Designed miniproteins, single chains, continued (2). Designs and how they scored, part 27

Each design is a single chain, and the fold is of that chain. pLDDT is the mean over its residues in the fold that is shown.

## One batch from the design tools (miniprotein)

Design m4965
Fold by ESMFold2-Fast:
Structure m4965 (fold): chain A 75 residues (1-75)
Amino acid sequence: SAESYLLAGRLLFQEGRLEEAIEAYEKAIELGEKNGEDKGVLAEAYRNLGRVYEALGRLEEAEKAFRKAEELEKE
């Protein structure tokens, strides 16, 4: 499930496995989009993705991810 990938991403982030954390969050987003049912899960995945990008110093990608989370929460 998307929630399982969110948890996996957080654990990978804690281990310093940042590239794998990004992949996990991206898969959470893909599953959430295919299910078409939970914008909250999508918003959380985008927020977590942004946090990983911030940790990597990739500020443009982080800002893009945070913006997508904000757009989903606005609905």
Scores: mean pLDDT 82

Design m4966
Fold by ESMFold2-Fast:
Structure m4966 (fold): chain A 95 residues (1-95)
Amino acid sequence: MEEVRREAEAVLLTLHGKALVEQGKYEEALEAYEKALALDPNNALAYVVRGEALVGLGKAEEAIEYAQKAIELAPDNADIQARAQKVIAEAKKLE
């Protein structure tokens, strides 16, 4: 189905963004995550990793916003909850 194909492409873009973050390419990672969220706006993982990249760029307020959205979208996902809370804690240290 077309929705499943878009979700698969969003996952690939999210993984590409993660590789960019590991290389310190936070701006390029944000672009990949933005494309992932355009394809699958309910992708909680894409919100979390976007928040992680925003912390890397020193954008605390935006990082907290995206992490909170991830928590809202994935209340039963312990990994997303833990990672999103870590983003919020790290962002608060930047303020």
Scores: mean pLDDT 80

Design m4967
Fold by ESMFold2-Fast:
Structure m4967 (fold): chain A 88 residues (1-88)
Amino acid sequence: SPELKQIVLSVLGAVAIAEYEMGDHEGARQSAEGAVDLAREILAEGHVLDESTLNVLRKTAEAMRAAGHTEVAERIDEVIAESEKLKA
């Protein structure tokens, strides 16, 4: 279900942040990529990301930029923008 996908997305984002804080920058990138892929699936199904999920993604993007993973941070920004556009 979209709701379950959104919960898993939030968990992946939180895991990416935790991995970054622990110094596992590559693990953080992989978890963040998983979150982006799930976000794209949710959006492709016509569902909007909730505000708590968007807040996790914003923090994940910050962690990815700090780790030097600019490409994945930009991909997170894209799914946030797409979700916010759908809310309007």
Scores: mean pLDDT 87

Design m4968
Fold by ESMFold2-Fast:
Structure m4968 (fold): chain A 64 residues (1-64)
Amino acid sequence: SQLVQQVQQLLQQAYQASKAGDYERARQLFDQAEALASTDPQAQQLYDQLVAQWLPDVAAHQAS
């Protein structure tokens, strides 16, 4: 669905922003992805999978 694609794009942008050290932008993009994902079970499943995969990297960048 279009919603699933939007969540995927937002999460990819959030991860790239986090890797670049732009934690404020990363947070905003994660928040947008979470809000959209909460409205659709398929989008929520994708969100959960990608966040679990990227969580260690995101946490490391925020803690640094």
Scores: mean pLDDT 76

Design m4969
Fold by ESMFold2-Fast:
Structure m4969 (fold): chain A 65 residues (1-65)
Amino acid sequence: MLSEEEAKEVSELGKKATEALEAGDKETGRQYAEEAVKLAERAGDHATARAIRAEFEKLEKELGL
């Protein structure tokens, strides 16, 4: 499971991904989301990794990207 520091890093990467998508930068947004997913997977938190992927895909669709 993610430590508090790892969970914070995942949250910060998720925020950066969201900000990049809102700016229309799908490539940068995907890069941050992938980093968050990899961090969660390395920590053995596959449920969080799946949730991050689902949330990012949903946000891409909502923003028309």
Scores: mean pLDDT 79

Design m4970
Fold by ESMFold2-Fast:
Structure m4970 (fold): chain A 73 residues (1-73)
Amino acid sequence: MDAEQLAAAEAHAEALAALLEAGGEPEAAKRFRELAVEAARAYLAGDEERARELNEEALRVLEEALPALEKVL
């Protein structure tokens, strides 16, 4: 992942976090942002396995907050 791909991934993560906040799940949005930042750091450090684990956890946060996303979609 180069800087351009990382910036695109960060922008996408921020958009999803904003939707969670709009849906009334600010704590889920905060957790999602934290996981996205940690995953990016792990990836930049060359820890691809850790980055994958953090991305899977972020996906789980989104899945658990689906009712909030449905409110704003």
Scores: mean pLDDT 77

Design m4971
Fold by ESMFold2-Fast:
Parts: structure tokens; C-alpha cells; sequence
Structure m4971 (fold): chain A 69 residues (1-69)
């Protein structure tokens, strides 16, 4: 499944260039914590879209980071 992880990392690098620096940092932390804790990266396109459009999802990510920081 290394190909999937590599694909998601490359997609994050490309799409995160369009994000504000603070949002990029939050999503990067979440992506890396998902890899460390569960060995399963989220789909980056869906992750960014949900973070930008769903305030409940954004709050869940912020809560998750608060627990794992």
C-alpha cells in the first residue's frame, strides 16, 4: 500500500499550495498523525474539500489534534 501513501503525500504537496499557511499546517499535522496512529492516510482531496466546506468536520480535526498534541 506504499503506492497509495506516496500518491496521497504527492497530492497533499500539490493541493496544499493553494491553502492558507495555518490551514495547511493543521491538515499536515492531521495527515501525519493518521499515518502514525492508524497507518492509513486519508484521501487528501476529500480531506481538503471537507475541511473547507464542513465546519463540523473542521471542529473534529481540531479536537483530534488537541488530543494528540
Amino acid sequence: VDAYIAKQKATFEELSKALPADEREILEKYFNLQLEEFSVPPDVSDLIHKYQTDPKFRKLIETYLEIYE
Scores: mean pLDDT 74

Design m4972
Fold by ESMFold2-Fast:
Structure m4972 (fold): chain A 89 residues (1-89)
Amino acid sequence: MEEALERIERAVKAAMEVEHEGLSIREAAEKYGVSPRAVSTARRLLLLGHEMTKELSEEKAEEVLRLMRELGLPEELLEEAEKAIKEAL
């Protein structure tokens, strides 16, 4: 779990620098030692999270969970996320 969480944390930080600092996906991926695909997936997750603050929907929640699975979030944490989303809906 530790290695997967550390990788996800780096991907999210890389995605944040793409959004806030204007780095390219490749530059952010190299800076944080993650794949460009992981940065792209984390960026999509952040954008969907922002949209969900305006309008919470079941479709957006399912997309968030799908992106979390693609990032390699452990099943235990995915189950916690699903429960939190279900309680918010």
Scores: mean pLDDT 74

Design m4973
Fold by ESMFold2-Fast:
Structure m4973 (fold): chain A 75 residues (1-75)
Amino acid sequence: SREDILRAIALVLRAIGLLIDVELKETIEAAEEAIKETKEMIEELKELGLDEFAKILERILKELEEKLKKLKAKE
């Protein structure tokens, strides 16, 4: 539906915003919060049956997890 597509677009934009925020803040806390929120958004997209959009967020999640690993190594 239109509502589901608009929700999916909003979640993709939110995930991109989280990735940018983590890059700007460069903190473990920001990365962990972004990972948690992105996982919740992936679950919502899967519940809506929007697997293609969920895959986009899964790629963003992988980038966030890689950033968290690098931040923990620098601590």
Scores: mean pLDDT 87

Design m4974
Fold by ESMFold2-Fast:
Structure m4974 (fold): chain A 58 residues (1-58)
Amino acid sequence: SLSREEQIETLKNHLLSLGIPEEEAEKLAREIVDLIEQGRLSEAQRLVREAVELAEKL
């Protein structure tokens, strides 16, 4: 199990590795972790897919 801080950091690092800028990666990681905490896993997965699409535009 990961703490909220660890989940945000791990996800942010993944988004950074996809080429998403630091500021956007931070915001996306925070939003995705918030969705996970709310049990909204399908919405979290959708936001991850949207982040990957964003990386493709960069």
Scores: mean pLDDT 82

Design m4975
Fold by ESMFold2-Fast:
Structure m4975 (fold): chain A 75 residues (1-75)
Amino acid sequence: SVIETLRRQVEEVLERARELGNEEAIRAAEEARRLIEELEKNQSKMSPRELAVKLFRVTVQVSEAQFLVNLAERS
């Protein structure tokens, strides 16, 4: 599922961010994890619109965290 994929991605990103000691990436990954946990707990009780908005926010946050990790790794 999309949620399972996002959870796997955020755990990997968070681990890498912590290894690098990049505070911005760690904060971004922690926020992404929080949003995924919220989505997992509440998805069955959300309206289609609420679910779509939350999924979009999660995707953006995961992408931001991944971008920050990639940037730090290449420096």
Scores: mean pLDDT 84

Design m4976
Fold by ESMFold2-Fast:
Structure m4976 (fold): chain A 56 residues (1-56)
Amino acid sequence: VREPVLTPAQHAARAANIPAALKTIEASYKDMGIELTPEQKASLEALAARERAAAA
């Protein structure tokens, strides 16, 4: 990822939005009768952690 394209503030905004997006995805999958795997949840949490680190 090219650092000049994204500011720390933008990474912070993405990190803040990831939990809401994850909740929406989980709700949609639950409505369809599908449960997220532990691996999929771990990947989303890792993405959130990366965005938080980039914002710090």
Scores: mean pLDDT 68

Design m4977
Fold by ESMFold2-Fast:
Structure m4977 (fold): chain A 100 residues (1-100)
Amino acid sequence: SEKDKKEVLEIVEKVLEEVRKVAEKLSPDIADQVYDEMKKAAVEAIDWVFKNRPDWSKEEKIKFALLVGRNAAVGTLTRHGEFDTAYAISEVVRKRLKEI
């Protein structure tokens, strides 16, 4: 539903905000790029899952979007050699996934 999509977006945006803060602290020179790539991937994943997997639970849709976003963020960071930041961001997402 439109309400469910809004709720999924709000939860994902909160995790993106936490990831941005970690990236700004640990890898400030690429923090904006990490945030932009993660946000793009997560939003596209949300659009895909609501279109192609409407039967999935809200929790499953959130988990999918966060995992896709995490992969984009980690990919951006690892291309720049920012392995410690990639690990830290993966831990933020992992902890949030346990709360869902």
Scores: mean pLDDT 91

Design m4978
Fold by ESMFold2-Fast:
Structure m4978 (fold): chain A 78 residues (1-78)
Amino acid sequence: SDEERARMARALTEALRRVLAGDVEGALRVLREAFLELARRTGKMSEEEAEAMAEAAVALAAADPELARAALAELERA
């Protein structure tokens, strides 16, 4: 679970950097892969739920760059 959390934190960090650089499609690819891998490993969410979570996270970050910068700062502090 600690390794799973670290892997997700790395994917979120990369995705946020991509959104802030204007690469929304790249961010979506990174998060889709990360959430789908988490879904497959844990069995606690469906692949459809994982894809929806990735899409929602990227959409939120793209719509609110201040929130995206704040989230990136927290991930870099951890």
Scores: mean pLDDT 84

Design m4979
Fold by ESMFold2-Fast:
Parts: C-alpha cells; sequence; structure tokens
Structure m4979 (fold): chain A 97 residues (1-97)
C-alpha cells in the first residue's frame, strides 16, 4: 500500500502542476477516496480515533490544495498535496501495527 499511496500523491502533483483545474480536482477527489478507504479499513475503536484525526488533517490539506489550484497558486497546492500524502502514509503505518 505504501507504494500505491506514493504513486497516488505523485499523480495528483502532476495533475496540479498541469494547470488543468478539472484534472487536478479529479485527482484530488481520488485522494479523498483513499483517505475514506483507510479509515473504513480500521476495526479497532481506539486505532480508528487516531486514524480519523490524521484523516481530518489530510482532508484539510486537500481543501487547501484545491483552493490554491483554483487560485493558480501551483506551488502552494503542491505543498498541501505533499502534506496530505504524508498524513496518508502515517495512517497506513498505524493500520499495519
Amino acid sequence: MKEKIKRFGENVKKAVESGDVLDAEAALLGMVTAVISLVNSVKDPELREKVEKLAQEALDHFERALEATRAGNIEEAVKHVDEATKKLLEMEKLVEE
């Protein structure tokens, strides 16, 4: 899963860097789906609470990335995609342990 999350983050960054807002929005929606999937994979209540907190932080970064993309601030959008990807990797690490 780690390689899949990294590849997903790289694909979203490429979409954002393309300057095509619709393509970037579609890629960002894909990452939102990945966040929800990771949360739903957790069956332990205490672990789920920790994963949900990281999920909220990731979703906040996706919202910022979308806003920056729409404003034409590609550098800011890429930074938020990187931060969201880091949160997804932290979520995966918790789920594996």
Scores: mean pLDDT 79

Design m4980
Fold by ESMFold2-Fast:
Structure m4980 (fold): chain A 63 residues (1-63)
Amino acid sequence: MLSKKEVEILEAVEETGSLSEAAKKLGISQSTVSKRIKKAVEAGEVKVIRDKNGNVKEILPKE
C-alpha cells in the first residue's frame, strides 16, 4: 500500500511528466522522488513506462 506522501509524489510526476519538476513542486529532492517511485514499482503498485534512455515517461496504476 502506498503512503499518502508516495501518492502525492506519483500524482506530481504524472501532472508534470518530469521527476525534476515534480520534486520542485513538492519542495523535495529529485532523488527522493526517484526512490519513492522505485519503491512503488517494486511493491507492484504502479507500472512505469520508460523511454529508450531509461527516463520515466509515464506512470500508470497497476491493474
Scores: mean pLDDT 71

Design m4981
Fold by ESMFold2-Fast:
Order: sequence, then C-alpha cells, then structure tokens
Structure m4981 (fold): chain A 57 residues (1-57)
Amino acid sequence: LDAALAAAQAQAGRAFAAGADSLTLPFVHDGQLYVARFEKAAGTTEPVLASLTSRPA
C-alpha cells in the first residue's frame, strides 16, 4: 500500500507543478478500491494527502 500511495503522491506532485490545485486518484490494491484526495500545501506545489477511503473493488 505505501508504494501505491507514494506513486499516487508523485502523480499529484506532477499535476500540481503543472497547475492543478487538487487531485483525486482512484487505484486498486489487493482487490480493494482506494480513493486518495490530495491538496497543495499552502504556498507550494507539494502534495498533501487530505483523505484516503477504501472499499471492495
């Protein structure tokens, strides 16, 4: 899970560098659907995990 979250965070960082201000990323890990929501840290393009939800895929 940590590796999948790190990949999602890296994707959010690229999106924020390109001008996005928030990103919601669904991904599947071990048969569960995760939905990660990222926001920019104030005054930066750094992604911060705002919420993570999971349910059976």
Scores: mean pLDDT 76

Design m4982
Fold by ESMFold2-Fast:
Structure m4982 (fold): chain A 78 residues (1-78)
Amino acid sequence: PTLQQALDALRQAIDNRDFGSAMRFFSVIRVRFPDADISDLEQRLIDVFGSGAQGVINAYRNGAVPSQSTVDDGIAML
């Protein structure tokens, strides 16, 4: 997927309040496009999904990497 496809899919998942899809697309962006500035979308994830999204975002900021299966599932949905 392109960065634009992943960003559009993430925005759509947030708008649909689909936490699982939002976290998968976030994981795709962080692994495949690590230099992308998505700070506004990170804040929106926290505002919509609360502590669950905050936990995932903080884990990523601290160097955690999602499983390859989570990334592959997110890519397959794009």
Scores: mean pLDDT 81

Design m4983
Fold by ESMFold2-Fast:
Structure m4983 (fold): chain A 123 residues (1-123)
Amino acid sequence: MPLPSVEERRAVLTEVVENKLGIEPLIDAGLVATREQVEAAKDLVVIDTRPPEEFAEGVPIPGVKNIHAPPPLEETLPKILPQIPKDATILVHSRGGAGRAIEAALMLMEQGFTDVRILPFDL
């Protein structure tokens, strides 16, 4: 199915963060990457928002471009923006509740990236 509009996606992401909702509203809105989408995609960029100790355990998806953007996101995300093609499919990764991934996704959408999804699992 096609992705929701950027405005609709921002509204869902904001509601989930502000109301501390679980991942289900993001799944219902098609904002969570499926394993099938990850395995079928050819041009993926993974933004890994995990702390350094979790990142040291390995990349979320092997064989694709994985970029580490640890918290605080306001400091780390601007430094990696030049590394991301504007037309890339971007998967934002974190563990536990996806809050950092949602924050990073919102920041990326403000910078003009249109194909941004949440990646709540490792392969």
Scores: mean pLDDT 72

Design m4984
Fold by ESMFold2-Fast:
Structure m4984 (fold): chain A 68 residues (1-68)
Amino acid sequence: MAEELYKKGLEALKEGNFEEAVKYFRQAIEIAGEDNVPALRGLAAAYYGLGKVDEANKLIQKARELEK
């Protein structure tokens, strides 16, 4: 379930396992839909941890657009 994948992503992010967090958040988005704001924010945080600042900023911009 997407909810379980999201929780696993959060745990990986908290532990600093950013590559694993990216995998879980991507899977959660695939199941729940690309407009899942919490999963998009989680994925952005994981990309920041990996130094992928441009990718992270794109995801944050998308999340903000969805909240307006």
Scores: mean pLDDT 80

Design m4985
Fold by ESMFold2-Fast:
Structure m4985 (fold): chain A 81 residues (1-81)
Amino acid sequence: LQELSLEEAIKKAAEALRNYKFKDKEEFIIVGRTIIKELRELGVPEEELKPAEKVIDDLEAGKLSLEEAQKRFAEAVEKIK
């Protein structure tokens, strides 16, 4: 855990997101916002986080299903370098 690179942390987060069975959209929103916060603290630029934040916002606004949001969020996280 202590020596996990930013790239490894990102890949692990994206894989966990794709394979996790969320209880409801509220759980996904909390987990997604937590992942964004952790990535921000690891030094990911805000511009790289915006696509992932937009997925959470669109889900909260009812523009996406939970299943679609989970997929798009994982894809947005995987694109972070």
Scores: mean pLDDT 76

Design m4986
Fold by ESMFold2-Fast:
Structure m4986 (fold): chain A 71 residues (1-71)
Amino acid sequence: MLAKELGERGKEEDVEPLIEIALDESASLEERLMAIRALELIGSEKARPVLEKLLSSPEEEIREEAKKLLE
């Protein structure tokens, strides 16, 4: 899997909207988890501080996913 190729295609446009979805408490849990996973697949360094912020999320599944991706 070439996450770098996907990251370069979406670094400016896809990363920011994915971050917004991941942080959006009004979005469904499934949509937020999908956004977090997509950020991991892209492999953008800009996602790292967002994943750290998600460790403080009120939703346990979001916190667990963020913790797993930061390892």
Scores: mean pLDDT 70

Design m4987
Fold by ESMFold2-Fast:
Structure m4987 (fold): chain A 64 residues (1-64)
Amino acid sequence: VEEQIAELERLIAQLRGELETARKNYDAAVAAGDEQAVAEWRTKIDRYEAGIAHLEAELARLRA
């Protein structure tokens, strides 16, 4: 279980980094008035947030 916990923590950290980059790109698109880019980054942000939530829930189950 320790090995699985470490792997999940690594994956969560990686996705959090990708989410931070996506949020930065979203903010830049909003500032530029690029409606298409705003929609694309919003979709990616939603997917990263959902993925992180899923892995966090799995991590919580392994730690219970």
Scores: mean pLDDT 85

Design m4990
Fold by ESMFold2-Fast:
Structure m4990 (fold): chain A 61 residues (1-61)
Amino acid sequence: SIEEQIEERRKQLQEKLDELVKGLAGDPSMSEEEIEEIRKQMEKYIEAELKRWREKLLKES
């Protein structure tokens, strides 16, 4: 289903974000505040991408 495809895509993007955040947390030049802002921006980006992906799948059905 479309919902299953969206959920699988979300998991992939969330795993990549978690890896990115872990990498940033290991960087001594990055503050916790900066890491949190990057995480928030990336989460908004993920939501926007999933919305566009869903719209594409609906148009192709």
Scores: mean pLDDT 81

Design m4991
Fold by ESMFold2-Fast:
Structure m4991 (fold): chain A 97 residues (1-97)
Amino acid sequence: SDGEKALKLAKEALEDAERALELAEEAKEGKAGLAEAIAAAIMAIGAKFQAELAKELAKKAGETEEAKEALKLAEEAIEKAEEAIELAKEALKKGVK
């Protein structure tokens, strides 16, 4: 179902967003380099795109429990991905090598 597909995509997007956030935080703190800051940004952008797709699928699926959970997780993934992108930008501005 669209609700099942949305939930799977939302869970995957949230996991990717959380990994990107951790890597971006490490790069900003100087614990990771330029390559890791770039990788965090790419992962976060991908996670945000996947989460937005999950959100659209959840809306099409209607008011099922799976669609409601998918929408919540997708919104959390978008927020974390946006935070990761901003932290990665800050790491890059600091001249992380």
Scores: mean pLDDT 85

Design m4992
Fold by ESMFold2-Fast:
Structure m4992 (fold): chain A 90 residues (1-90)
Amino acid sequence: SEIEALKKELEEAKTAREMMEVIARLVREGQRALSENTKEGKEKLQEIRDLLKEAKDIAERTLKDPETKASIVTTLDTAIETLNKWIEEL
């Protein structure tokens, strides 16, 4: 599964850049799941949302620079809110 591969890449991410690359790909997979408009698509959106929440926890624990951490956490909060709205539309 692409989502399972992204989960592993997220767990292995050590830098802000690597985290942002995984976050961008998770949001893209969310857009694909939304376009399916199916029960499976909704379940995929929920899994992606939960991975974005995990990414936020990893960013807060791993990233050293306060400004970079705040920027990535804000990006993740926005992505999580967007995914929640998409889930509500399905």
Scores: mean pLDDT 84

Design m4993
Fold by ESMFold2-Fast:
Parts: sequence; C-alpha cells; structure tokens
Structure m4993 (fold): chain A 77 residues (1-77)
Amino acid sequence: SAREERYRRAIAALRELIAEGGAAAVTAAAIAERAGVSVSTAREVLHLSVPLPEDLAREVVELLTDLALALMKEALG
C-alpha cells in the first residue's frame, strides 16, 4: 500500500543516514526530509509505534541496533 511504501522510504533513509556516519545526525526530521515523508511517519518508524509487516519491523530493529552501536563507538572514540 502507499502507507507501507512511505514506511519503506523512511527505513531506506534511516539506513542511508546510518551508513553516511555521524549517528547524532540521525533524527526523525532528517529521515523525513530524505524520505519525503512526514516527521510523524519517521517517528513512527523510529519508535515502532505502528503495526509493520514482520520483515519491515525486523529491518528497523536491525537498523536501530546498528545506530546504537555507532553511537557507542562515537562516544568511546
């Protein structure tokens, strides 16, 4: 659906921002701007506050884990 396509775009933007480095720059606003979705939609992805298909939910958990590890690395270095 168009709704799930917006979530997929937000997830792709999250992945891109994590890959570019500067984990502190990964915000709902940055995701929304890059994905062309609302800040509300980006926040829903970051907080898993909406029912996502299992594949998308798993991808978000993996990306949020990568983000947490990147933030820890930046704090230690």
Scores: mean pLDDT 80

Design m4994
Fold by ESMFold2-Fast:
Parts: structure tokens; sequence; C-alpha cells
Structure m4994 (fold): chain A 58 residues (1-58)
């Protein structure tokens, strides 16, 4: 049942916190790259502005 799956996916609280932090950082960087590329493709920003957008998030 769901209890068995929850147990299999359960990490120690410290490992869960670290995993969430890493995932959030990776997602934020990915979102910044995607946004910069989309705006660059649309001609809304320059290459330098795209770099600044990524740097603000990193």
Amino acid sequence: GEAARAAALALPEEQKAVAREIAEKLNAIGDAIDEALEKLRRGEISEEEARKLIEERS
C-alpha cells in the first residue's frame, strides 16, 4: 500500500532538506536559462541582458 511506498521514498530529515535545497537551486537556474533564451529568441533582450538575467539567479 501507500505506507510501503512512503517508507521506500523516505529519506532522513537532514537528507531531505539537502535534496530540496539542491533541487530548488537547480530549478531556479533552469528557469532563469529558459526565460533568458525565450526572451532572446523573441528579440526582447540582448545577449548581455540574457547573461545578466542568469547571473541574478546564480
Scores: mean pLDDT 68

Design m4995
Fold by ESMFold2-Fast:
Parts: sequence; C-alpha cells; structure tokens
Structure m4995 (fold): chain A 76 residues (1-76)
Amino acid sequence: GDEEAKKLLEEAEELLEKAEEALKRGDLDKAIELARKALELAMEALKLAEEKELILRAIGLALRAIGIILDAELAK
C-alpha cells in the first residue's frame, strides 16, 4: 500500500541524489548503477501506490532515473 510506496520512494530519492553526485564527478558506471536501482524502487512504488500524489512522485523519480542513465551512457 501507500506506506510501503512512501518508503520505497524515500530510498529511490536517496539513490538518485547519490547518482547525480556520481554523474557530476564523472563516475559514470556508479551513476548508472545507482540510477538503475532507484528506477527499480520507483517502479515497485508505482505498483503499490494508490494515492495520486504518490503515483505522480513515483513516475517523476522513474523519469529522473532514466535521465541520469541516458546522460551517463551518452558521456561514455
């Protein structure tokens, strides 16, 4: 349910912050690893989320993760 979704979204946000820091320092492999994990958590949260706000947050985090993966892959 929504409580489980919230916890997954919090973990995804922390991983995305670490992924963005990795990307900034040029650690492309680490950025991809962290962003992929964040994407998995955001997609899992999307399956559990019932509230519109949580659904939109999960989608937003998933798109942010995809953006980091694309930026890192293109920089290789």
Scores: mean pLDDT 88

Design m4996
Fold by ESMFold2-Fast:
Structure m4996 (fold): chain A 87 residues (1-87)
Amino acid sequence: SLEEQLEALLRVAEETVQKIEELIKNGESYEKVEAVFREGLERLQALAAEIASRYDVNDPRVVAALAEVERLLLEAGKLVQEAKKKA
């Protein structure tokens, strides 16, 4: 269902941020942080494309979920940039 696909999309975004935060907390390399971020982006792009192929992208639920994913990806991106500066 649309709801299940939107939940999966948000879960992947949230898990990506959490994994990056954990890697940084544990002093892991920039290369590991960047790899997790890239994997998350690829998974989110695939899920978003699947949603767009089956559902109306102007549906308010889709718009809201994509906005939240963008917010989470911006947070993750800031963490990646900070890790790069310390490398």
Scores: mean pLDDT 88

Design m4997
Fold by ESMFold2-Fast:
Structure m4997 (fold): chain A 67 residues (1-67)
Amino acid sequence: MDKEKAIENLQKADEEFKNSKLPDEKKKEVEKKLVEYSKKMYEAMENGDYKKAVEYAQKALELAKKA
């Protein structure tokens, strides 16, 4: 289900970010954006928009992988 996919993608984003070898300054920038996507994902879930929640979780995962 879309809710499970969103949560799974967010967890994968967190793991990718933890394994990132970025300098501290770049890590802070990425972390700020990941927090923003996480908040938007949960806001979408609260509004019943699970499709949008999956989209924000996917953006978070993509950002973490690029780090």
Scores: mean pLDDT 78

Design m4998
Fold by ESMFold2-Fast:
Structure m4998 (fold): chain A 76 residues (1-76)
Amino acid sequence: AAARAQAKAHLSRFLESALAGNVDEARTHAQAAVDAVPPEKRAEIQAHLDAMIDALKAGNVREASLHAARAGELID
C-alpha cells in the first residue's frame, strides 16, 4: 500500500511541477515515482513520464496529459 501511495504522490507532484514549467523539480518527482513502483513497471512508466516532459517542451499539453494518464494507470 505504502509504495503505490508514494508513487501516486510523486506522480501528482510531477504533474504540478511540469505544468508550472519547473522541469528540474518535475524530473526529481518522476525519478521518485519510478523508484517507488515494482521493477517490472519502471521502464514503461519512465518512458511515459519522459514523453510527457518532451510534449510539454513542445507545447503539446494534450499529448502530455495522455502520457501522464497512462503513467497513472500503470502505477494503479
Scores: mean pLDDT 81

Design m4999
Fold by ESMFold2-Fast:
Structure m4999 (fold): chain A 99 residues (1-99)
Amino acid sequence: MSKEELELQSTATLAIMQVSLARKALERGDLEAAIEGLELAIKAVERALKIAPTEEKKELLEKALEYLREAREAAERGDAERAIELAEKAIEYLAKAAE
């Protein structure tokens, strides 16, 4: 496996962890912690996009980034249910990008 692929897998795994923590924060009504976790995940995905080795992986990361941004916006509006749904979709795309 290339250094770029290993770095992408590590960054995607970190992003999944941050999104999972944000989802748990949303479930307990901690919107501030959820927004912070989503912002950290967004930054991680933006870094992963710069090193994505294929167009397919880049497209998966761009989809994850779109869902994370929408999840953050939903959380900022107090819509925890929608934010959780969007965060789960982001995790699906991040997991595919890490393969």
Scores: mean pLDDT 86

Design m5000
Fold by ESMFold2-Fast:
Structure m5000 (fold): chain A 87 residues (1-87)
Amino acid sequence: LSKFEKVILNYIDAQFKALIAEMKAKKLSAAERDAALAKFRQGALDYAKSSIETLISSDPSMKEYEPRLLANVEARVAALEAEARAA
């Protein structure tokens, strides 16, 4: 579980780092940056949900951890969004 969670969070962190670099390089407007962050949020949550569904399909006992895994992913995404807005 912990190892699986780290893989998902590391993927999200890598995608976010790439996004921030792209936003700075392209000098996007505030509206374009907000749209890019919204798309990032949706993509990260979709990726997490698909990964968790695949895990549960392979090991149904993991279903009880789904709410916690999703909550941890959502908390990480929210923290990254706050970091992007504060910088």
Scores: mean pLDDT 83

